# Designed miniproteins, single chains, continued (3): the designs that were tried, part 120

Each design is a single chain, and the fold is of that chain. pLDDT is the mean over its residues in the fold that is shown.

## One batch from the design tools (miniprotein)

Design m11987
Fold by ESMFold2-Fast:
Structure m11987 (fold): chain A 150 residues (1-150)
Amino acid sequence: MAKKVLILYGSTSGLTRRLAELIAELLREAGAEVTMIDVRTAPVSEVIEGVKKADVVVLAAPEVNGGPSSHMVGFLSELSKEPLENFKGKKVAIASTAVSSDIAAEQLKEIAEKLGMEVIGVVVLDASRATPESIEEAARRLVETILENA
């Protein structure tokens, strides 16, 4: 059976979206069923149904002013109001774009763990030095972790 991956992304800069789209492409090439949801526009109910059906959830968000994107944090805060049984034991991978910092990725990890999710992988892409090669390397590392651990 094909592995089901839900990618939740929230990006205004475009770099995080490019990373998320490449992760989706590589996962689909590996035979996974991938759904992408923009947390800025999606209803919470639709995302909860996606999480329930997914084998792995990917959180893709940029660092903004030394922390994770307000769109992603606000969205995860709304999810925390739902029964923990919807999230407990779900595998999550984190893809962050940041300038010389992993603070945003670490905060997303803490939020996911508080929801009872199992963090299986974290990649942080240096936005100040991003190249096509570094974006591809970050995407490939996270995809390998997802395929191995789901």
Scores: mean pLDDT 80

Design m11988
Fold by ESMFold2-Fast:
Structure m11988 (fold): chain A 98 residues (1-98)
Amino acid sequence: MEEAERLTTKGIQYLDQGDYEKAVEYFEKALKLDPNNVTALINLGDALLLLGKYEEAKEYYTRALELDPNNLVALSNLATVLYLLGKDEEADKIVDKI
């Protein structure tokens, strides 16, 4: 939805500025309007990853892939999070899909 896309764009702007907490806030606002916004799910995962919240980041990338199973950005970022969590075998299986 257009309004959810606008909130996602503002979240990305905060993410690019290094304001990860505000980025999370705006992506959460976008997801309240459109819970299936794949872009907002991936970017929320990215903001959480940058905050060191790896398990939460994994959850949002996984949700994005439930909606868009072939999303290369979500697959790549999920693999990164799995390596950071020490789940190398799971990460390798994801990399094989890229």
Scores: mean pLDDT 87

Design m11989
Fold by ESMFold2-Fast:
Structure m11989 (fold): chain A 114 residues (1-114)
Amino acid sequence: SKKKEELSKKLLLAAYNGDLEEVEKLIKEGADVNYAESWRDDATPLHLAALHTEDSKKGVEIVELLLKNGADVNAATKSTGSTPLHAAKLAGKKEKIEVLLKNGADENAKDKYG
């Protein structure tokens, strides 16, 4: 459905911006929580939420909400094989790392850099 694709594109942007209210709304309206675009290196909403650094509480809540709605905790980017856990470690956000690990993130997953 074109409507589902447009909602899912908006979900990528909302996750990137740390907009918790918009993320909740888009998920309720049927956005695909695992939506990825090849030209964006197959980064998922969970990758973008894990990387985002401005509000740690809202960022953690967005990560938890995406995982609760079936986000793939081990989704890998196309170029580097980077997972949401790699993104959270790069961002240095301990609470996001802990949530991802509790939800089955592979702590031994290696990207292109080890």
Scores: mean pLDDT 83

Design m11990
Fold by ESMFold2-Fast:
Structure m11990 (fold): chain A 111 residues (1-111)
Amino acid sequence: SDLHLAARLGDLELVKKLLEEGADVNAQDRYGRTPLHLAAENGHLEVVELLLKNGADVNAQDIYGRTPLHLAAENGHKEVVELLLKNGADPEAQDTRGLTPADLARLNGNL
């Protein structure tokens, strides 16, 4: 969706406009990813904050069982990790391989 693309690119103004026009904040793409997954993966802190304020599910899982916290941690986006945890992200959530966000951060040298 356009909201997925805007979140991936960090286009805060477009994310805000699409949400005001009634875009589903929790829409899933073909991989089960929400806009929050894509913003978190790419370290777009202000977009993550805006999506959470608009009711984004902080613990949404994609088809691999990955949450936004898994993707932020894997990519070393420390401020996004902190913001997700403050908003109730589960640090013990496991992907389909049994890996937590901390496990993914460690594997990618981000711990």
Scores: mean pLDDT 92

Design m11991
Fold by ESMFold2-Fast:
Structure m11991 (fold): chain A 75 residues (1-75)
Amino acid sequence: NDYARLLAERAKELALEAKKAVDEGDLDTAWEKLNQAYLNLLEAIRVGTVDEADLINEAIDLYNEAAGKLDEKQK
């Protein structure tokens, strides 16, 4: 499913951008990127199949890492 792969890749990119924003102290940008990553990830999960599972799991892991970093900064 090309659509699910596109969504998962976009979620990965957005999660990495969110992590970078956290590292730079730009928490507003981090929140925006993380929210966009979440929406793309949620849609990837809805339309994805077993063929996209590894990529979706990579996106989930990157999202959780970015979310954890943001939460740590907010304390």
Scores: mean pLDDT 84

Design m11992
Fold by ESMFold2-Fast:
Structure m11992 (fold): chain A 100 residues (1-100)
Amino acid sequence: SAEEEQRRIEALRQRLLDLKKRNPYIPGVDMSDLVNARDASGRTPLHLAAEIGDLERVRLLLALGADPTAKDNEGKTALDLARENGHEEIVAVLEEALAR
């Protein structure tokens, strides 16, 4: 399972490189900028992925050390946005991340 988890994390990292090339809300900057990036509303990439319902991006961002406790300018976490938009699978993933 550890070797399978490591291969999955590496596959997610490769997907991130593709997302940086193809996705306008991930800036063309390094990995630390991706984790720390905030828009004018104080939203991180994790907030945006949770709001949109992009489970693959939520998992990828968490694997890269995205902070699930981060709040936007309205005091909302990515979990709050996932709940408001009815993304039950993302809610479960974020609740697990917050319990760790």
Scores: mean pLDDT 73

Design m11993
Fold by ESMFold2-Fast:
Structure m11993 (fold): chain A 61 residues (1-61)
Amino acid sequence: SLLEKVRQKLAEAYKKHPDDPEKLEEEMRRILAEAVGVDPEKTSIAELLQRLRELEEKEKK
């Protein structure tokens, strides 16, 4: 599922940046934005998560 792929990428980002929360947040934002098809610089993390949930629901029909 889309959510599972996103979770895997987020877990890898966390492993790469355990001591750098700023870089982790940037990579998480990029991953989420790419998954939902929006600009990461113009969209809040909360909105990205909401859009991701909407896409997951559409996959389930």
Scores: mean pLDDT 75

Design m11994
Fold by ESMFold2-Fast:
Structure m11994 (fold): chain A 126 residues (1-126)
Amino acid sequence: LELNKKLLEAARKGDLEEVEKLLNAGADINATDEYGYTPLHLATMAGHAEVVRYLLSKGADLSIIGKGGPENPSPLAGEPEIRSRLPEEHDGVLEAAQVVVEAGKKQKLDSDLVRYMEEFLKAHVK
């Protein structure tokens, strides 16, 4: 239980060494915080591309990030929070968004986070 909370905070802070240690200790790579965000979601929003790549390489489930499933297309409740948490014009955020979008395309996953990150990239690289 405690390991999952530490994993979420480490991902949010971009502490790759701590993320690796916590996963080796048995933390759930797909754990969610009080807002329903996974470590992958928090690392992406914070622009920690190296943590995003590590989590995806360890099998983090990209599909659980979206609160609106493919069968229930509700708006992602965290979209306003994602927008407010993303630092504008941060290279790490653009790189993390690109990694998430590419992973989603390879797996053909329809995720609210993947769609949001794809729109974010289109808005910033026109």
Scores: mean pLDDT 64

Design m11995
Fold by ESMFold2-Fast:
Structure m11995 (fold): chain A 114 residues (1-114)
Amino acid sequence: SNDEAFIRFVREELKEGADVNRKLRDGYTYLHLAAGMADTPEVVELVEELIARGADVNAQATDLPERYTPLHLAAEAGRRSIVELLLSRGADPNAQTGTTGLTPADLAARNGHK
Protein backbone atom coordinates (compact mmCIF):
# COMPACT_ATOMS: atom_id res chain seq x y z
CA SER A 1 0.00 0.00 0.00
CA ASN A 2 2.94 2.39 0.64
CA ASP A 3 4.80 2.48 -2.72
CA GLU A 4 8.05 3.78 -1.13
CA ALA A 5 8.06 0.94 1.44
CA PHE A 6 7.44 -1.64 -1.31
CA ILE A 7 10.24 -0.22 -3.53
CA ARG A 8 12.63 -0.33 -0.55
CA PHE A 9 11.51 -3.90 0.29
CA VAL A 10 12.09 -5.17 -3.29
CA ARG A 11 15.51 -3.48 -3.52
CA GLU A 12 16.63 -5.06 -0.20
CA GLU A 13 15.38 -8.51 -1.33
CA LEU A 14 17.32 -8.22 -4.62
CA LYS A 15 20.44 -6.97 -2.78
CA GLU A 16 20.24 -10.12 -0.59
CA GLY A 17 20.18 -12.34 -3.71
CA ALA A 18 16.44 -12.97 -4.15
CA ASP A 19 15.41 -14.40 -7.54
CA VAL A 20 13.97 -11.48 -9.56
CA ASN A 21 11.37 -13.93 -10.98
CA ARG A 22 10.38 -15.32 -7.55
CA LYS A 23 6.68 -16.22 -7.22
CA LEU A 24 5.00 -14.44 -4.30
CA ARG A 25 1.41 -14.77 -3.03
CA ASP A 26 -1.06 -15.88 -5.75
CA GLY A 27 1.83 -16.49 -8.19
CA TYR A 28 2.61 -12.77 -8.60
CA THR A 29 6.21 -11.69 -9.19
CA TYR A 30 7.76 -8.38 -8.04
CA LEU A 31 7.11 -7.08 -11.58
CA HIS A 32 3.37 -7.95 -11.32
CA LEU A 33 3.09 -5.98 -8.06
CA ALA A 34 5.14 -3.01 -9.33
CA ALA A 35 3.09 -2.85 -12.59
CA GLY A 36 -0.13 -2.32 -10.60
CA MET A 37 1.34 0.47 -8.43
CA ALA A 38 1.03 4.26 -8.85
CA ASP A 39 2.39 5.67 -12.14
CA THR A 40 5.21 7.67 -10.47
CA PRO A 41 8.86 8.13 -11.60
CA GLU A 42 9.99 6.00 -8.62
CA VAL A 43 7.74 3.06 -9.63
CA VAL A 44 8.75 3.41 -13.32
CA GLU A 45 12.42 3.29 -12.18
CA LEU A 46 11.70 0.10 -10.16
CA VAL A 47 10.02 -1.52 -13.20
CA GLU A 48 13.07 -0.65 -15.37
CA GLU A 49 15.43 -2.02 -12.65
CA LEU A 50 13.46 -5.31 -12.41
CA ILE A 51 13.52 -5.76 -16.22
CA ALA A 52 17.26 -4.93 -16.34
CA ARG A 53 17.81 -7.67 -13.70
CA GLY A 54 16.04 -10.25 -15.91
CA ALA A 55 12.39 -10.03 -14.79
CA ASP A 56 10.08 -11.86 -17.22
CA VAL A 57 7.84 -9.11 -18.70
CA ASN A 58 5.39 -11.84 -19.81
CA ALA A 59 5.25 -13.76 -16.49
CA GLN A 60 1.80 -15.25 -15.77
CA ALA A 61 0.31 -15.37 -12.25
CA THR A 62 -0.35 -19.13 -12.58
CA ASP A 63 -1.83 -19.61 -9.07
CA LEU A 64 -4.89 -17.60 -10.19
CA PRO A 65 -7.26 -18.85 -12.98
CA GLU A 66 -6.97 -15.52 -14.87
CA ARG A 67 -3.15 -15.89 -15.23
CA TYR A 68 -2.54 -12.13 -15.39
CA THR A 69 0.69 -10.75 -16.86
CA PRO A 70 2.28 -7.50 -15.58
CA LEU A 71 0.81 -5.74 -18.65
CA HIS A 72 -2.73 -6.90 -17.70
CA LEU A 73 -2.30 -5.36 -14.21
CA ALA A 74 -0.80 -2.08 -15.51
CA ALA A 75 -3.58 -1.70 -18.13
CA GLU A 76 -6.36 -2.56 -15.62
CA ALA A 77 -4.95 0.05 -13.17
CA GLY A 78 -4.51 2.71 -15.93
CA ARG A 79 -0.73 2.97 -15.43
CA ARG A 80 0.01 4.59 -18.80
CA SER A 81 3.79 5.11 -18.38
CA ILE A 82 4.22 1.54 -17.05
CA VAL A 83 2.08 0.15 -19.93
CA GLU A 84 4.28 2.02 -22.46
CA LEU A 85 7.48 0.85 -20.73
CA LEU A 86 6.37 -2.83 -20.62
CA LEU A 87 5.36 -2.76 -24.31
CA SER A 88 8.75 -1.21 -25.23
CA ARG A 89 10.46 -4.12 -23.36
CA GLY A 90 8.60 -6.90 -25.23
CA ALA A 91 5.36 -7.36 -23.26
CA ASP A 92 2.74 -9.18 -25.37
CA PRO A 93 -0.26 -6.84 -25.97
CA ASN A 94 -2.30 -9.87 -27.15
CA ALA A 95 -1.83 -11.99 -24.00
CA GLN A 96 -5.24 -13.32 -22.87
CA THR A 97 -6.52 -13.94 -19.34
CA GLY A 98 -7.16 -17.63 -18.53
CA THR A 99 -10.93 -17.89 -17.99
CA THR A 100 -12.24 -14.71 -19.70
CA GLY A 101 -9.80 -14.42 -22.67
CA LEU A 102 -9.31 -10.68 -22.10
CA THR A 103 -6.31 -8.75 -23.45
CA PRO A 104 -4.65 -5.87 -21.53
CA ALA A 105 -6.54 -3.42 -23.80
CA ASP A 106 -9.86 -5.15 -22.93
CA LEU A 107 -9.17 -4.72 -19.19
CA ALA A 108 -8.21 -1.05 -19.69
CA ALA A 109 -11.46 -0.43 -21.64
CA ARG A 110 -13.61 -2.16 -18.96
CA ASN A 111 -12.11 0.15 -16.30
CA GLY A 112 -12.28 3.34 -18.41
CA HIS A 113 -8.51 3.54 -19.11
CA LYS A 114 -6.74 4.17 -22.40
Scores: mean pLDDT 84

Design m11996
Fold by ESMFold2-Fast:
Structure m11996 (fold): chain A 76 residues (1-76)
Amino acid sequence: QLTEEKIAEFKRAFSLFDKDGNGYLSTEELGTVMRSLGQNPTDEEVDEMIREADIDGDGQVNFEEFVRMMTGKTDL
């Protein structure tokens, strides 16, 4: 489960690295955002997370997909 505060935290981090305001994060940007939130995924793990979340196959992750990835498996 996510509190309103935690969602706001994710949104803030996402927005800081969505440099062109296109609403998506590249593999590079996603890794940086996660590190800014105190996590340290490998580039390989970031690539796999993007591939798993990227329904369109464009190699980019929107905010909803980003939040889903950050919540992991123990979600609620």
Scores: mean pLDDT 67

Design m11997
Fold by ESMFold2-Fast:
Structure m11997 (fold): chain A 74 residues (1-74)
Amino acid sequence: MSLEERLEELERRFVGLVSRADLSDPELTALAQQAAALLREAKRMLEEGAPESEIERVLRETERVIDRLEALVA
């Protein structure tokens, strides 16, 4: 899977989770804000042609945050 495909998949997961989450919960709101910031950074890095290794690192961190958000929403 390409870095772009991985970012698109993470964005889809994030949108789905946020639409289901009670964002009045401070913990869910904090994780959602963290995930959104990481997704924006990964997208910026892809657009700017950052090194693949750095984009991969940010995508891995993004996935970890989304996994935590998913566990709390489910």
Scores: mean pLDDT 83

Design m11998
Fold by ESMFold2-Fast:
Structure m11998 (fold): chain A 59 residues (1-59)
Amino acid sequence: MEEAVAVKDVESSHPAFLSFKKGDKLLVLERTENGLVKAKNTKTGKVGWIGESLLEYIS
């Protein structure tokens, strides 16, 4: 199971995309070939898509 941390604050109004703050731990659920990652924010419990450039893998 792969963990990552958010590198900056992002607030999304779109339900498909995840909102997070810098340093939030994200659980990577799915990776795509187009630079999008499906992740769960462990702090909020929300699941959504994130641009891979917005996270840093830690596990």
Scores: mean pLDDT 79

Design m11999
Fold by ESMFold2-Fast:
Structure m11999 (fold): chain A 64 residues (1-64)
Amino acid sequence: MLTPEEIRAYARRLADELGLTPEQRAEFDAVLDHLIKEAEKNPSITPEQLLAALERYLRDLAAR
């Protein structure tokens, strides 16, 4: 099972690959922290679902 630390590391690598601006990266880091905290409180959210949601959000942000 993926740990919160592994999810954060993966998301940051993906952000770097997508070439986010420093401002977009700061916004994404805040959203990432919030979503991980919500997933920790809600046991029905799987790490796989969290990663899929983060990847979608990150790609949408990079397309702006």
Scores: mean pLDDT 76

Design m12000
Fold by ESMFold2-Fast:
Structure m12000 (fold): chain A 63 residues (1-63)
Amino acid sequence: MVGDIFVATKDVETSHPSFLSFKKGDELLVLKVVDSDLVLAKSLKTGKVGYVGKSLLKKVGSA
């Protein structure tokens, strides 16, 4: 999971500085798994880093 690229499944807009805002279809690089529901990710579109709920992400490549 860490180092994997995921795609956002919906638009998220937040004013919180610790959380990442993104649009559906944006690619996010997972930097760290925080807990069962939360990851630290980097937006490949904006270069911003923030927390993202795992339920909002879908893996781009499946074996």
Scores: mean pLDDT 78

